# Designed miniproteins, single chains, continued (2), part 20

Each design is a single chain, and the fold is of that chain. pLDDT is the mean over its residues in the fold that is shown.

## One batch from the design tools (miniprotein)

Design m4659
Fold by ESMFold2-Fast:
Structure m4659 (fold): chain A 95 residues (1-95)
Amino acid sequence: MSEAQRLAMEGSALYLGGVVFELLGDYEKAKEYLEKAAEKYEEAAKIEPSAEIYEDLAAVLEKLAEVYKKLGDEKKAEEYKKKAEEYRKKAEELK
């Protein structure tokens, strides 16, 4: 397993934790886990850019935008939504 694959797996586990906390209504914990997930996927993308890593990162950033909206931070929600769209475009460019 490559270092990028290991980081992506760690990001996936953190993303699932963030989704669980979102479902429980713990938006502060959801934010913490999703921010850590995004960091892991960004590190993975820096080592080995791939459409799959960019798509996974975009999904994390979309969830982070939803969580910031729930916390009342509309500016952060919009910023993360736009960043997610940019990573989805990067994923398409690698196909």
Scores: mean pLDDT 88

Design m4660
Fold by ESMFold2-Fast:
Structure m4660 (fold): chain A 80 residues (1-80)
Amino acid sequence: ALTDEERREQLIEEARKLLEEKNASEEEKQMVLDLLKSVAENESIEVFEKIFEKIKEMIEKGEFDPFKLLKKYKEILEEY
């Protein structure tokens, strides 16, 4: 089984690959990954996984504006 830290790293790497697949700019990619790293450092694994799932859905739909992703992160924290 993966540790919580290994799971966070796995999800961040998944996001990196997805952003590259969706042709995100270098700037957008860096901003989104920095946001996800910040969430991983500050949240429990359970909360991080929920936030990651919603952010992943947005990236898969071609939405990787870091301001919109940050808004989604805040909305999820209010629900938790």
Scores: mean pLDDT 79

Design m4661
Fold by ESMFold2-Fast:
Structure m4661 (fold): chain A 83 residues (1-83)
Amino acid sequence: MASQLERQRQERTRLVESAARSSPEVAFLMVSVLYSVGKQHKRQGNLKEQQEIVDLLREISDALKESNPEVSEYARKKADELE
C-alpha cells in the first residue's frame, strides 16, 4: 500500500543523503558493502531484499553523478549486475 511505499522512499532517501554528505571515498566504500550484501541476498533467494539494494544503489549512483562520477558509475554497474 501507499504507506509502505512512502516508508521505503524515506529509508532510501536517508541513505542517499548520508552518502552525498560523506566524502567520495566513504561513498565508494558504502557502495562496495551494499553490493556484497545484495549479492548474498541474491544467493539466498531473498528477492525483495535484493531489489531494495538494487534501488538503493541506483539512487546513490544518481546522487553522486555530479560530485563523483566514478563512484556513480561503479554503483550503477553493481546495481545492474545484481538485478
Scores: mean pLDDT 76

Design m4662
Fold by ESMFold2-Fast:
Structure m4662 (fold): chain A 81 residues (1-81)
Amino acid sequence: SSMEEERRRKLEEEIKEGMKLIAAGVLATSLARNPDFDKEELEKLKERLAKQLGVEKEELERLTEELLPSVKEHLAKLRAE
């Protein structure tokens, strides 16, 4: 039924958003831990994740940049205690 299809699409979109956040979190954590992370390896990782999730690389980059300050702050707190 069309209602069942709409409900499924909504769930699939929520799962995609969740996976995108996880991927951006992984990227942000990697950058926070290694500020001198190899630019070529980083580009490869971004390309691969974007392709796997079916999202634009630019969108993943923006989300990673948004998360990076929070991840850096959280890691700093964990190092302190």
Scores: mean pLDDT 79

Design m4663
Fold by ESMFold2-Fast:
Structure m4663 (fold): chain A 71 residues (1-71)
Amino acid sequence: SREERLRQARHAVRLLVQGVVEYGKRHGLSREEVEQLLLDQIDRISDHFGLSEEERQELREEALRLLRELL
């Protein structure tokens, strides 16, 4: 279902945020570079799950909130 796809996409994004933060720390990336990597991967996830533009924007906003809490 669409709701199940969105739940799976949101779960993937939460795991991705943790991975991108860890990658950024290991490679000495700036906050802006980490944000760009995160947004690029969210676009790929959104395409993979066939999400709408509205759902894609929701994932971007959720990911950036999670990133701000970890940085």
Scores: mean pLDDT 85

Design m4664
Fold by ESMFold2-Fast:
Structure m4664 (fold): chain A 97 residues (1-97)
Amino acid sequence: MKSKEIIIKFEAPQTQEEKEKLERFYRLVEELLAKSGLEDVQTEKVTLEISEKKEKIEVRIIVTGPESKLQTIETAFKSLAKSYGLAEVEFRDVEAE
């Protein structure tokens, strides 16, 4: 099996609309992971920066599974990020042996 790390970087929501948009994004992420049939999913939430205007949040998700399923997840995450106008989504290969 192969592992991938998905890193999502965005500003902390300041309005009710932004909070609802973020909650919907998380719900879609959870649905995507659940439907993928991946057996091991680990999520870590880290606050990267605190500024006088906004708090920057980083969410790291480590997924383990067959390469074909990992490619499907990567494509779906890129599509979600584009749809929701997220600042950055990074994908990193992780060797888990």
Scores: mean pLDDT 65

Design m4665
Fold by ESMFold2-Fast:
Structure m4665 (fold): chain A 72 residues (1-72)
Amino acid sequence: SKKEEYLKKIRELIEKAREALDAGDVPTAIRYLDEAYRLVLKAKKEGLISQEEFDKLVKEIDELYRRAREAL
């Protein structure tokens, strides 16, 4: 489904952002987080994900953005 395609891509981008942060590549991590956040917003706007799913994904992305900012 379109929902599963979006969730898979969002999770892949979050995983890539984590890997980039672990490697110390903050600019690459931020690019992946920006793309993940854009897809989460689009999925919510299109009615593909619930409020609970949205909140969980945004929280995870925000925690990774915090890690990126602390590393700058």
Scores: mean pLDDT 88

Design m4666
Fold by ESMFold2-Fast:
Order: C-alpha cells, then sequence, then structure tokens
Structure m4666 (fold): chain A 62 residues (1-62)
C-alpha cells in the first residue's frame, strides 16, 4: 500500500482533504497554518508520484 509511505500527519491531512476540507479548514482542525498544510500536501504528492490534489484524493479513496 503506497499510503504506508506517508507519515501520520500526512495521512490526517490527506483524509481531511478527501472529505472536502480546504487548506484553511484543515489548518484550523489540526492547529497548523494553511501554508504548512500546503507543504504537507506537496510532500505527500511527491512521495506517491502524483501531480495533482485530485490524483492524491483518488489514491486515498482507492
Amino acid sequence: DKLALLTPLERQVLELLALGYSDEEIGKILNITPEEVKRIIERAMEKLGLKSRDELVEAYRA
């Protein structure tokens, strides 16, 4: 499972993203900045070899 490459924090961000939350909303839920949320999403995409947030969400739901 490629999701095993993700840290617990990266998995939490991805779960909230898959539920339809914005970067701002995810930041509020996890008590981090929206900029940190964006960096976490970028790292998760890089680890999974994905090019978009939509692909990242699809990979999580598969």
Scores: mean pLDDT 83

Design m4667
Fold by ESMFold2-Fast:
Structure m4667 (fold): chain A 80 residues (1-80)
Amino acid sequence: SERERRELLEEMRETRENLLRLADELKETDPEIAKEFREVAAEIDRAIRELEENDASVEEIRERKEELMKKAAEIMKKRK
């Protein structure tokens, strides 16, 4: 559905913004971790753009979101 598609893409954007915020916080203390956060945020941004440009199905968006959310969660765990 249109609503479901919009909600999935918005959740991806929220994760991207969270990663960028964390990267900015860490840029002076842990520049290597900050770089990893920015790289994953960039990957999410590219994925959103690709999904929108290719008129991806809701199922394709869900699968891509799950993959990227898992990746984001793993790198966030490095911030002990």
Scores: mean pLDDT 83

Design m4668
Fold by ESMFold2-Fast:
Structure m4668 (fold): chain A 78 residues (1-78)
Amino acid sequence: SKEKLERIKEVFEKDVKQLKEMLKDHPEAQEELKPYIEKIEKYIEELEKREVTDEDIMKLTQMFVELGKKVAELLEKL
């Protein structure tokens, strides 16, 4: 589970970097995404400090789905 968490973290950090670059000219969209990104970052940080369960990974995956929906919503309005 920790190995799976590390892979998820790596993909997330890469995706956030790409997202910030894509939205560099849209600071308002970046501000709307900030709470979604910070929520995921805090949860990953918490999971790094304890034993990770499959339920934790499912919850984290749901947070990514929520972020993805918000990204799609914002891109449609640009």
Scores: mean pLDDT 84

Design m4669
Fold by ESMFold2-Fast:
Structure m4669 (fold): chain A 72 residues (1-72)
Amino acid sequence: MIVYEPTLSEEEREEAKEKVKKQYEKEIGKLPEEKLPQLEERIEVQVETAEKLRQIGDDIDKELEEKRRERE
């Protein structure tokens, strides 16, 4: 069984990949086709990093919300 790793499913990874790609295009503008393969490799690394950071962020948010509710 896949246990307790901050990993995304294949579908979720594709979604995150698309989001990262769209963010890149929005911030940098249209990417040249020649550089697309290099950017795809970089996006893959960023998706993996974002996946881990996202899980950590979710854990922190849940702890903060629980503490907020407890102190209410």
Scores: mean pLDDT 62

Design m4670
Fold by ESMFold2-Fast:
Structure m4670 (fold): chain A 86 residues (1-86)
Amino acid sequence: LLELARLFVERARRAIEKFGEEVLREKIAKLEDERSRRLATLALDAALGRASLEELARAIREVLEEEGVDPEEALEALRAYLAREA
């Protein structure tokens, strides 16, 4: 979970460098799913040092438990996604 949270922060940090915080917050606000908005907001805040990595990890765990997704499968999928953007 902490490793998954670190990858979320890395993705958020790359997005901040490309688009800036204000543009990202506007895009997040337009997401239809409240859960996705909450996770994206928390990842952005963690990347900016406004939230803890453990707080993000807890939120990710809750979402994965609700969706019935294995954390290791989620980690592998996110790593594959980030590798394609590099």
Scores: mean pLDDT 73

Design m4671
Fold by ESMFold2-Fast:
Structure m4671 (fold): chain A 89 residues (1-89)
Amino acid sequence: KEKLKEKLEEALEKLRELAKKEGVEALADRAIKLAKEALEAIEAGDELRADENLGILEIIVGVLKIEGHKELAEAAKEIIDLLEQLRKL
């Protein structure tokens, strides 16, 4: 669990740095907030809140891909994948 949480923190930091370089910090800040809320929901056992936040993150990944921010989209997808792994513990 701790190793996955460490990887999640690293992925969140990477997303923030990439977003700053591409000038889309507002969308990345929203994604980071949603990821943190999803983690809180997972740790609380709130399956519905976890699903809702992960669903919105998937929408953000789609928006980033459409707008041509492919590296940001992959970084956001990695965050979703790590949250899903934490959910299965």
Scores: mean pLDDT 82

Design m4672
Fold by ESMFold2-Fast:
Structure m4672 (fold): chain A 71 residues (1-71)
Amino acid sequence: GAPVLSEEARELMKELLKLGETPQLVSMAVGFILRGIGEAWQLSLQGASLEEAQEAATKAVREGLDYIKSL
């Protein structure tokens, strides 16, 4: 099956969904998501585990979401 999301990743997804009614914030959030994907991709190429890659992606997106909330 598809990779199971961690609890932290599931909570992050819930917070991202709350932005869905504000196009400008959604666009900014997408930028941070793409950054997280890029970081996970690089770690995976270096032999990191799925869990390590998911944690890095989740952290990068979380930091971006915290930045958006600080605006």
Scores: mean pLDDT 73

Design m4673
Fold by ESMFold2-Fast:
Formats: sequence, structure tokens, C-alpha cells
Structure m4673 (fold): chain A 95 residues (1-95)
Amino acid sequence: MSEEQKEELKELQEEMVEVGRELAELLSRREELSPEEAIRRLEEIIRRLKEIIERLKKLKEKADPELQEQLDLVIKQLEEQIKFLEELLAEIKAE
């Protein structure tokens, strides 16, 4: 892995940690939030996760086979998380 790839991966890992923290806070406080605020925050989290996936996909194209396999697993996990969040968003909008 190149130094440039290491720096990019570190930035992506830090962003994923921050998004995860914000999501955990949102989920723990969902019933205390207005539907409008919950929708706004979920849409922002989904947007950021989609941006992270696109950056991970670009990093994967330049990566060694071992790192490609690891990144593919992370991408699949994030895509499943987005699917769950989009379903949750639809439920809140239906309330």
C-alpha cells in the first residue's frame, strides 16, 4: 500500500467513525427528535455514507488484491447499512 493510499484510508476510517457516532446518537434519541429533524439527519448520514462508498471504490481500484478483498467487505457492509437506513427513513416519513 502506498503512502497516499494509507493517508486516504486513514481519512476514510476517521469519517466512518464520525458518521457511526452521529448515527448512534440519532438512533438513541430518535423518539426525542421531531420527524423533520430525524429525516434531515438520516438523509445527511445516508449522503455521507454514499460518498464514503464511492471513495472506497476508487481506493479499491488502485489497491493490492488483499486490500481489495478487505475494502470489498467494508463496502458491502456500508451498502447494507444504507439499505437499513433508507428503510428507517421511509418508516419515519410514513409516521
Scores: mean pLDDT 83

Design m4674
Fold by ESMFold2-Fast:
Structure m4674 (fold): chain A 84 residues (1-84)
Amino acid sequence: VAEEAVRRVEEIRERYLAGELTPEQASYGLLALAQWLASQGYDRAAEILRELAKRIPTIDDKEEFAALVDEAIERLRAAVEAEE
């Protein structure tokens, strides 16, 4: 679960940095993943992704976006591992 969740976030990150996703599309992808994590019982991990999704449309700098996503991935991994 942790590996799959991190992989999906990394995919969204790469596609956004490549110009394939708008900030809104990246945000919606993260919200969908958060809903899936909540359905699996990972409420803390889901909350991390929901907060990240709220911030993404407010960021215009790709470097700042990448840093925030990388930090969220670390927090996501720790949260899923703590709840297994």
Scores: mean pLDDT 77

Design m4675
Fold by ESMFold2-Fast:
Structure m4675 (fold): chain A 111 residues (1-111)
Amino acid sequence: GMELELETEIEIGMLRIVIGVSKLIGEALVDLLVKLIKRILELITQLTNDKVIEEAVETIREAIDLLVKSKAPRSKLEEILQAIDQALSQTTNPHARRLLEEVRRYVESLL
């Protein structure tokens, strides 16, 4: 519902702030990015608004790009891949499933 969409937009906003102020990130910010990515993935499983889902997935992809650029350990990308697989197992919305499958393939290509 509207509250879930608002929570998702707040989490997306926080992730965008971290991405926007950081060219490279240290370990503490790596853990924060992974935590925010995992939370947004959980929220996507309950969303029906295509625009919010698309914005969430694109912001996750940008965060993953920052993790790669910052040379985050392989284990952090594997943790994100597991979180995507968990989200896919709980997602029934076809549009959300398609976008999650696309980002899953992207993360798998980076491993």
Scores: mean pLDDT 86

Design m4676
Fold by ESMFold2-Fast:
Order: sequence, then C-alpha cells, then structure tokens
Structure m4676 (fold): chain A 75 residues (1-75)
Amino acid sequence: MSEAQRKAVIDKIRAMLGEAQAALDAGDRAAARALLDKTRAFIDKEMAESTDPALIARLESLKVSVDSMLAQVDA
C-alpha cells in the first residue's frame, strides 16, 4: 500500500471521528453513536482487508479512540 493510500484511509477515519465529536459536543448522543458505530465498522473492514503493518498499527490506535468515545456516549 502506498503512503498516499494509507493517508487517505486515516484522513477518512479522522473526518468521521470529527463528525462524531461534533455530535457529542452538540449533545446528540444518538447521532454520535451511529457515527462511531459506522467508523468502527469501517476500521474493522480495513483491518481485515489490509496486510500493511503500518496501516494496521494506525487503525488499532484509531479503534481505541472510537471505543473511548463510544464509552463516553454510553455513560
């Protein structure tokens, strides 16, 4: 996988996390949860399809961020 392709995947996930954070900041827990569930599904799919260790490591880090935000929504 190229560096540009890795960056595109990471940038997409960061954009999705930004949308989820904006929903949380607005108090819209339902929208935040839906966005985070979608983000997690996207990360899981990319991890399952990738053999690039650098991308997988970045995806694992981003998945931790998603799980932390989901815990905040469900609290």
Scores: mean pLDDT 83

Design m4677
Fold by ESMFold2-Fast:
Structure m4677 (fold): chain A 67 residues (1-67)
Amino acid sequence: DVDRLIQDLQSDDFAVVSAAAARLFDIAATIDSPVVRDLVTATIGSTSVDDAVAQMIDLGRTIQRLS
């Protein structure tokens, strides 16, 4: 579920973070929401890994609010 993905994004293990990121993007692609699309675009446009992770956590929280 999305809560576990948000927790995995905060892991010290990059393989866990990478797997959570890929799954979250797959979920985001199934959601017909302008807010979700804008957050995906912001994440892709991030200038650092730390910024990308922060944006993905916000994406996950937004998906939870919409569900």
Scores: mean pLDDT 80

Design m4678
Fold by ESMFold2-Fast:
Structure m4678 (fold): chain A 94 residues (1-94)
Amino acid sequence: KEEIQKEIDELVSRVEKLAEKIKDENTRQRVLELIDEARKSKNLLRQVQYVLSAAELILKEFEKNGDEEGVKEARELIQKAWWVFLKVLEEESK
């Protein structure tokens, strides 16, 4: 429960760090808006959904720019976010 929140907070921080590498200002602003919504939400599932949406936008931007390292980091972030998403679903089923 507290551990899941900590993992989400770490994912949010990783998204913010990757957003700094985004060259398109409109895409960067959209990513930061999604992360702000994640921080404002009190629902763990909603928080992870915002993180996943932000990470997908980051992935598309890095793919568009040919940033192979950024694509790798974004894919690893998406994988971890999906793992946290599954943990949240398991907790909500109880």
Scores: mean pLDDT 84

Design m4679
Fold by ESMFold2-Fast:
Structure m4679 (fold): chain A 76 residues (1-76)
Amino acid sequence: MEEPVLTPHILKAIEKIGKLLEEAGHKAQIVSVSEDSIELTVDPSVSEELIEEIKKILEEEGIKPTISRQPPVPPP
């Protein structure tokens, strides 16, 4: 099985984001992780301000953020 290579920067970013979302009463799911990018899905009640804060945290750690407000449900 292929496991994502997690760097210290990515681990710190994930921890910061997790705490931020937990304090705000929201939950996010990590869809994919690579050395230079993280894809997150957040619940639809998350504000744009909170999404921008998450993006800033990721960018400060040198990570490209991709954030979606709703979990994708692919058609058949």
Scores: mean pLDDT 70

Design m4680
Fold by ESMFold2-Fast:
Structure m4680 (fold): chain A 68 residues (1-68)
Amino acid sequence: ASTAAQAAAELLRLAEQDIKDIKEGKNVEESLGRLRFLADAARASPDPEVQAAGDRIEKLLKEVEKEL
């Protein structure tokens, strides 16, 4: 696997954990802040696989914000 694919997979795994915490009402503010940071950082990457992970994280973030 490429380093970019590994980075993208790791970012998505971290984001999924934060989403679960938000949905359970745990550490909501901290998890939202981290998701915003991860999405922004990933989208700023020159690597298209990492950018795609950032786009996915932003979509997940917007969906959980609608549930709050």
Scores: mean pLDDT 82

Design m4681
Fold by ESMFold2-Fast:
Structure m4681 (fold): chain A 76 residues (1-76)
Amino acid sequence: SVDFEEAFAGFPVESLAGFLLQEAREWKSEELVELARRLLALGDRELILEALRIVQEHKDDVEKAIEELRRLLESV
C-alpha cells in the first residue's frame, strides 16, 4: 500500500489542489469536478489530501469516488 500522506508531504496546498482537480477532470465527470472544487474552496490541506487518496483509491470507479467525496464534504 502507498503511504499517501508521505508521498504528498512536500507539496503545498495549491499543488495538492491542482492534482485533485486534474484527476477529477480526467474522469470526465462534471459531478466529481464540482465536488473537487467545493473541497478546494475550503483550503484545508488534510481534506485535500484525503480527497486525493479517495480519488486515487477509486480511480476506475467514478461512482464510488463521488460517494466518498460527498461523505468527506458532509463531515465538515
Scores: mean pLDDT 73

Design m4682
Fold by ESMFold2-Fast:
Structure m4682 (fold): chain A 74 residues (1-74)
Amino acid sequence: EVEELARKMLENALRQLLDAEGVDPSRLESLKTIEELAEEVARLMAKYHEVKPETIIRVARNAAEDVLALRAAA
Protein backbone atom coordinates (compact mmCIF):
# COMPACT_ATOMS: atom_id res chain seq x y z
CA GLU A 1 0.00 0.00 0.00
CA VAL A 2 2.67 2.54 1.01
CA GLU A 3 4.95 1.41 -1.83
CA GLU A 4 2.13 1.56 -4.41
CA LEU A 5 1.04 5.04 -3.29
CA ALA A 6 4.65 6.29 -3.25
CA ARG A 7 5.11 4.98 -6.79
CA LYS A 8 1.93 6.72 -7.99
CA MET A 9 3.02 9.98 -6.33
CA LEU A 10 6.40 9.81 -8.12
CA GLU A 11 4.68 8.97 -11.42
CA ASN A 12 2.48 12.07 -11.07
CA ALA A 13 5.47 14.23 -10.13
CA LEU A 14 7.40 12.91 -13.13
CA ARG A 15 4.48 13.66 -15.46
CA GLN A 16 4.47 17.27 -14.24
CA LEU A 17 8.24 17.58 -14.64
CA LEU A 18 8.13 16.12 -18.17
CA ASP A 19 5.36 18.58 -19.13
CA ALA A 20 7.34 21.51 -17.65
CA GLU A 21 10.50 20.48 -19.55
CA GLY A 22 8.67 19.79 -22.83
CA VAL A 23 9.75 16.13 -22.78
CA ASP A 24 7.60 13.44 -24.38
CA PRO A 25 5.61 11.67 -21.62
CA SER A 26 5.75 8.38 -23.57
CA ARG A 27 9.06 7.79 -21.75
CA LEU A 28 6.97 7.36 -18.57
CA GLU A 29 5.26 4.25 -20.05
CA SER A 30 8.56 2.31 -19.90
CA LEU A 31 9.18 3.11 -16.19
CA LYS A 32 7.70 0.40 -13.94
CA THR A 33 9.58 0.53 -10.63
CA ILE A 34 9.84 3.23 -7.98
CA GLU A 35 13.62 3.19 -8.53
CA GLU A 36 13.24 3.89 -12.27
CA LEU A 37 10.79 6.73 -11.59
CA ALA A 38 13.11 8.26 -8.95
CA GLU A 39 16.10 8.08 -11.32
CA GLU A 40 14.18 10.01 -14.01
CA VAL A 41 13.00 12.63 -11.48
CA ALA A 42 16.59 13.07 -10.24
CA ARG A 43 17.84 13.37 -13.84
CA LEU A 44 15.29 16.08 -14.70
CA MET A 45 15.84 17.94 -11.41
CA ALA A 46 19.65 17.90 -11.78
CA LYS A 47 19.66 21.23 -13.66
CA TYR A 48 17.93 22.94 -10.69
CA HIS A 49 19.18 20.90 -7.72
CA GLU A 50 21.38 17.86 -7.26
CA VAL A 51 19.22 15.17 -5.67
CA LYS A 52 19.85 11.45 -5.27
CA PRO A 53 17.22 8.89 -6.37
CA GLU A 54 17.43 7.32 -2.88
CA THR A 55 16.40 10.66 -1.34
CA ILE A 56 13.46 10.97 -3.76
CA ILE A 57 12.27 7.44 -2.88
CA ARG A 58 12.54 8.19 0.87
CA VAL A 59 10.56 11.44 0.54
CA ALA A 60 7.86 9.73 -1.55
CA ARG A 61 7.51 6.84 0.92
CA ASN A 62 7.28 9.26 3.85
CA ALA A 63 4.61 11.30 2.03
CA ALA A 64 2.66 8.11 1.21
CA GLU A 65 2.81 7.01 4.88
CA ASP A 66 1.49 10.43 5.97
CA VAL A 67 -1.39 10.27 3.47
CA LEU A 68 -2.34 6.74 4.58
CA ALA A 69 -2.15 7.77 8.26
CA LEU A 70 -4.54 10.66 7.56
CA ARG A 71 -6.97 8.29 5.82
CA ALA A 72 -6.80 5.81 8.73
CA ALA A 73 -7.47 8.61 11.26
CA ALA A 74 -10.70 9.61 9.49
Scores: mean pLDDT 76

Design m4683
Fold by ESMFold2-Fast:
Structure m4683 (fold): chain A 103 residues (1-103)
Amino acid sequence: MVKELVEEAERSVRIGEEALRKGVELREKGGKEVDVAAHAMAALASAGELYVLGKMAPEIREELEKASEYLAEAATLVLKGESREKVEEYVEKAREYVEKAKA
């Protein structure tokens, strides 16, 4: 059960990371603000999935809640026009917490 929830969490982080990468790339190319926001909203949905998965697995709840918080902040940084490097830093922190949940 916990292993399956961790695999779902890994998928959610990967989906969020890809959405944020696309959002940043589109922003750097001068894409429409609404399209950049759509990618950030997709990452926020992934963060919400991590939060729900954490509530279903008390043993890894703290790790998944932290992963959710970092991924949501990364999405907010994209919307604020923060640097690619800053966004990637927060995405990496989200991944680190999901990896911690595997232990």
Scores: mean pLDDT 87

Design m4684
Fold by ESMFold2-Fast:
Structure m4684 (fold): chain A 64 residues (1-64)
Amino acid sequence: MVEELRAHIEEIVAELRARGVPESLIEGFRQYAEALIEEAERRNLSVESGKTALDQVFADILAG
């Protein structure tokens, strides 16, 4: 779970950088993602649920 979520986080970070998103927002995303991983482990969330939550934040950042 953690390994799959971390791989997905790095894919999103690479895409955000490629799209010119400011490093401050990318850092905010990383902080959210770290908290999400901790909560996912605590609540025994699925990899799919974690990826969906990360994808939603990615979409929100791109939408402005």
Scores: mean pLDDT 80

Design m4685
Fold by ESMFold2-Fast:
Structure m4685 (fold): chain A 85 residues (1-85)
Amino acid sequence: SLRDQLVQQLIDRGVSEDTAQRFVDLFFSRYPDVTPDDLSLGVGSGLLKNPNISVDEAVDNVYRLMQQPDQRSQLSGQLARRASS
């Protein structure tokens, strides 16, 4: 399953199975429509390996990272040609 794959990715990054499972379960409980990417799991694994950071704090930090503004600039122009009534 997707959750099993995410748990395994955290274990591969040095997170314990119990901590990885709790992180994934809590993340999808709070943010069911959001899937962590490789960068977010890399940051999350670092947070989860710090004994001063709770699973709750790690989940919230990963979610905030994923909600950062798109750094791509968009060029927008006004189209002046349309049918007149």
Scores: mean pLDDT 71

Design m4686
Fold by ESMFold2-Fast:
Structure m4686 (fold): chain A 68 residues (1-68)
Amino acid sequence: SLRELLSTLSPAVQKAVEYLLTRLATDPEATFTVAELSRATGLSRSAVSAAIRFLVENGWFPAERILP
């Protein structure tokens, strides 16, 4: 389950995942950059990138929503 998979991630990556899912639920058409997400969450770009990779690879987040 997603909950079990989330429990394997670091707390910082879990926070980034929850933030992204909340933003997507609030605005399904929203697009993001790693820099924007890092600023908004206070997390490192590495943690944000790991969260994006996790969500995209598990089919929970479309890669097209992440801008370069």
Scores: mean pLDDT 79

Design m4687
Fold by ESMFold2-Fast:
Structure m4687 (fold): chain A 82 residues (1-82)
Amino acid sequence: MGPAHLFLEETKKKIFEEALKITKDEKFAKEIAEKKEKELTEELNRLGERNELTKEKAEKLAEELLKEAIKESKEYKKKKEE
């Protein structure tokens, strides 16, 4: 697998673990992790095609997607429990 494969798997795992911790809903945690992994893959591909892909940009994208996943997980929990 390419160098990005391990990075994508680690990012997906972090999102899954954080979403699961927040929501305690494995199905939601899996769905959001898969959604964010797909979004990250698409953005990394766009940067690669434009010859703009750097480790720093990839890490920033992963951090932004993790923050979005945490926000969406908190909103899901609030709607389900309120």
Scores: mean pLDDT 79

Design m4688
Fold by ESMFold2-Fast:
Structure m4688 (fold): chain A 85 residues (1-85)
Amino acid sequence: SPLEKFKKFLEKAVDLAVKAIETQSPEYAERVARALKTAALVAGLRYKIPKEEFIKLLNEAIEKYSDNPIVVRALKEAIEEVEKL
């Protein structure tokens, strides 16, 4: 289903962002955060994820990666954009 495809995409995207942030310079971390936010929004819109489920999945990712402030900020900013839809 589109929801399952989006969930798998989001899990992989966040994991890749975490690994990129851990292994790169601080300047690169901001670029990765922006890329994660954009990728999550584009994928969610492409798969036509309902607003409520989209916000729920983003919040679940925030809870799982709560120790990574850059990832948490990127996902919170994605939620703010989804709430405007």
Scores: mean pLDDT 85

Design m4689
Fold by ESMFold2-Fast:
Structure m4689 (fold): chain A 56 residues (1-56)
Amino acid sequence: AAATAVVDAARAAGVLDAEGAEGLLAMLAGLPPAERAALAAGLAEGTATVLAREAA
């Protein structure tokens, strides 16, 4: 699922530690597919915003 790739990218970027990544993955696994996709999209956008700020 795209959600795991986003969480892994955030962890690699230092935005999330291992425990934070595990917690988010557990939360995503508990959600219906539609809600999971929406949350994953929000995480991807949030991660991109943080990375853009770090690059600036």
Scores: mean pLDDT 68

Design m4690
Fold by ESMFold2-Fast:
Structure m4690 (fold): chain A 62 residues (1-62)
Amino acid sequence: MLTEEQAKKLVEALKVSDPEESGVLDDYTKEFLKKAQKVLGLKVDGVLDEEEKKAIEEYLAK
C-alpha cells in the first residue's frame, strides 16, 4: 500500500516543515505518517519522535 518511496517523501516533508512553529500537524500528514510507520515496522501512533525519525531516515538510506 504505502511504498518506501512514499515514506521517504513524507520524511522529507516533515523535515522541511516545522509543524511546531508553523502550526499543528495536518491530519493528512498524520495519516501518511501512520501508514509509513506501519510499512517500516515502527510503532503506529501518528507521532514522530526523534528516535523514530532517525530510524526512518536510516531505513530509507540503506
Scores: mean pLDDT 60

Design m4691
Fold by ESMFold2-Fast:
Structure m4691 (fold): chain A 87 residues (1-87)
Amino acid sequence: SEKEKLRDQVIFMELTIEAARMKEQGVSQEDINEKLGELAAKLSKELETKSIAELQARKKELTPQFLEIVKSLDDEKVKAELLKLFG
């Protein structure tokens, strides 16, 4: 559904931003994976009750920071696919 797609997009954006933050802080990949799993579960529960309008508003708030992270990626193909899905 539209709401499920928006929720999943918001979760992915939040996880991407948090992963970048943890990498900058020198957190190990193992600890990043664990923390992202915990955050994904928390966000799935939290966002289940949100309206389409609330999910769209959150997506807009996350978009500038998310796109800066995407643009910094070395993999041009992955970058293009993410810009297509989230731009």
Scores: mean pLDDT 85

Design m4692
Fold by ESMFold2-Fast:
Structure m4692 (fold): chain A 92 residues (1-92)
Amino acid sequence: TDGEKKYEEIKQRIEKIKKKIDEIEEQVKKEKDKHKLLLLGAQMGIYMIELTVLRQEAKKVSTPEKYEEIEKETKELIDRAQKISDEAEKKI
């Protein structure tokens, strides 16, 4: 169904964002350049917004059980992205 297809697309996008968050987390730990740290922090902010939008879209196309899984995953990823952004800012 159209809803099932959209749910799969949302899950794929969340997985891609998770991989990017993992990548940037490792980069922030090693990065010393102020401008690069600023851009990495800004990118985390963008992913937090996108995850919030994906969560709201998932609610429209998911069963309650599937939505709870997405809500938990997106909340955990948003919390991680915020922490990474804060770590980047502290190095500036």
Scores: mean pLDDT 89

Design m4693
Fold by ESMFold2-Fast:
Formats: structure tokens, sequence, C-alpha cells
Structure m4693 (fold): chain A 101 residues (1-101)
């Protein structure tokens, strides 16, 4: 469960086929543990990461002609949002694991 989540933490670098495989594995692990929490948490995290990545691509496209200071501010904000999302994902998985024990 935790290992699958750590791989999905890098979801933006993972192919669609690999994401589907990881989601299927997460669902099977959840069935063995008698819970859907791991699958649900993993699915939400993948969606959040994909949504954030699409937002970053759109922001970069809109800001192609921006000043260096604006581009730095954008990059700093994007880094913070990605780190905050990863921290939340790590916490959510830890909470699910604690609840399952």
Amino acid sequence: AMELFLELRNAPKVSQQRRDDLLNQSRQVGKQLGTTDIYDTTTSYIKDIDDLRRQFEEEARRNRNSSDSDLKSLADRQSKQLNDLRDKGDKDVADVKAKAE
C-alpha cells in the first residue's frame, strides 16, 4: 500500500498505462485489507496531481512573455503547491494505514 502510493507520488512522470496498473493493484490490496480507503486516497491523489500539472502548463503558457520576477514568483508558487499536495498525500496514506491497524 505505502510502496504503491510512493510510486504514484511521481504520477506526473508515470505513463497512463502504469497509472492504471498501479490503481488496479491498489484496489486489489484494498480488497485484501478489507478497505477501499487506500484505493480512494490513491485515486484522489492522482487526480489532484494531474489537475495541478495541467494548471502549471496553462500558467506557463499564459506567462511566456512575463518578466523574470513574475516567472520566478510563478515557479515558487508552483513548487509550494506541489510540495503541499505531496505532504497531504503522505499524511492521508499514513492516516489510512494507522486506521487499518
Scores: mean pLDDT 66

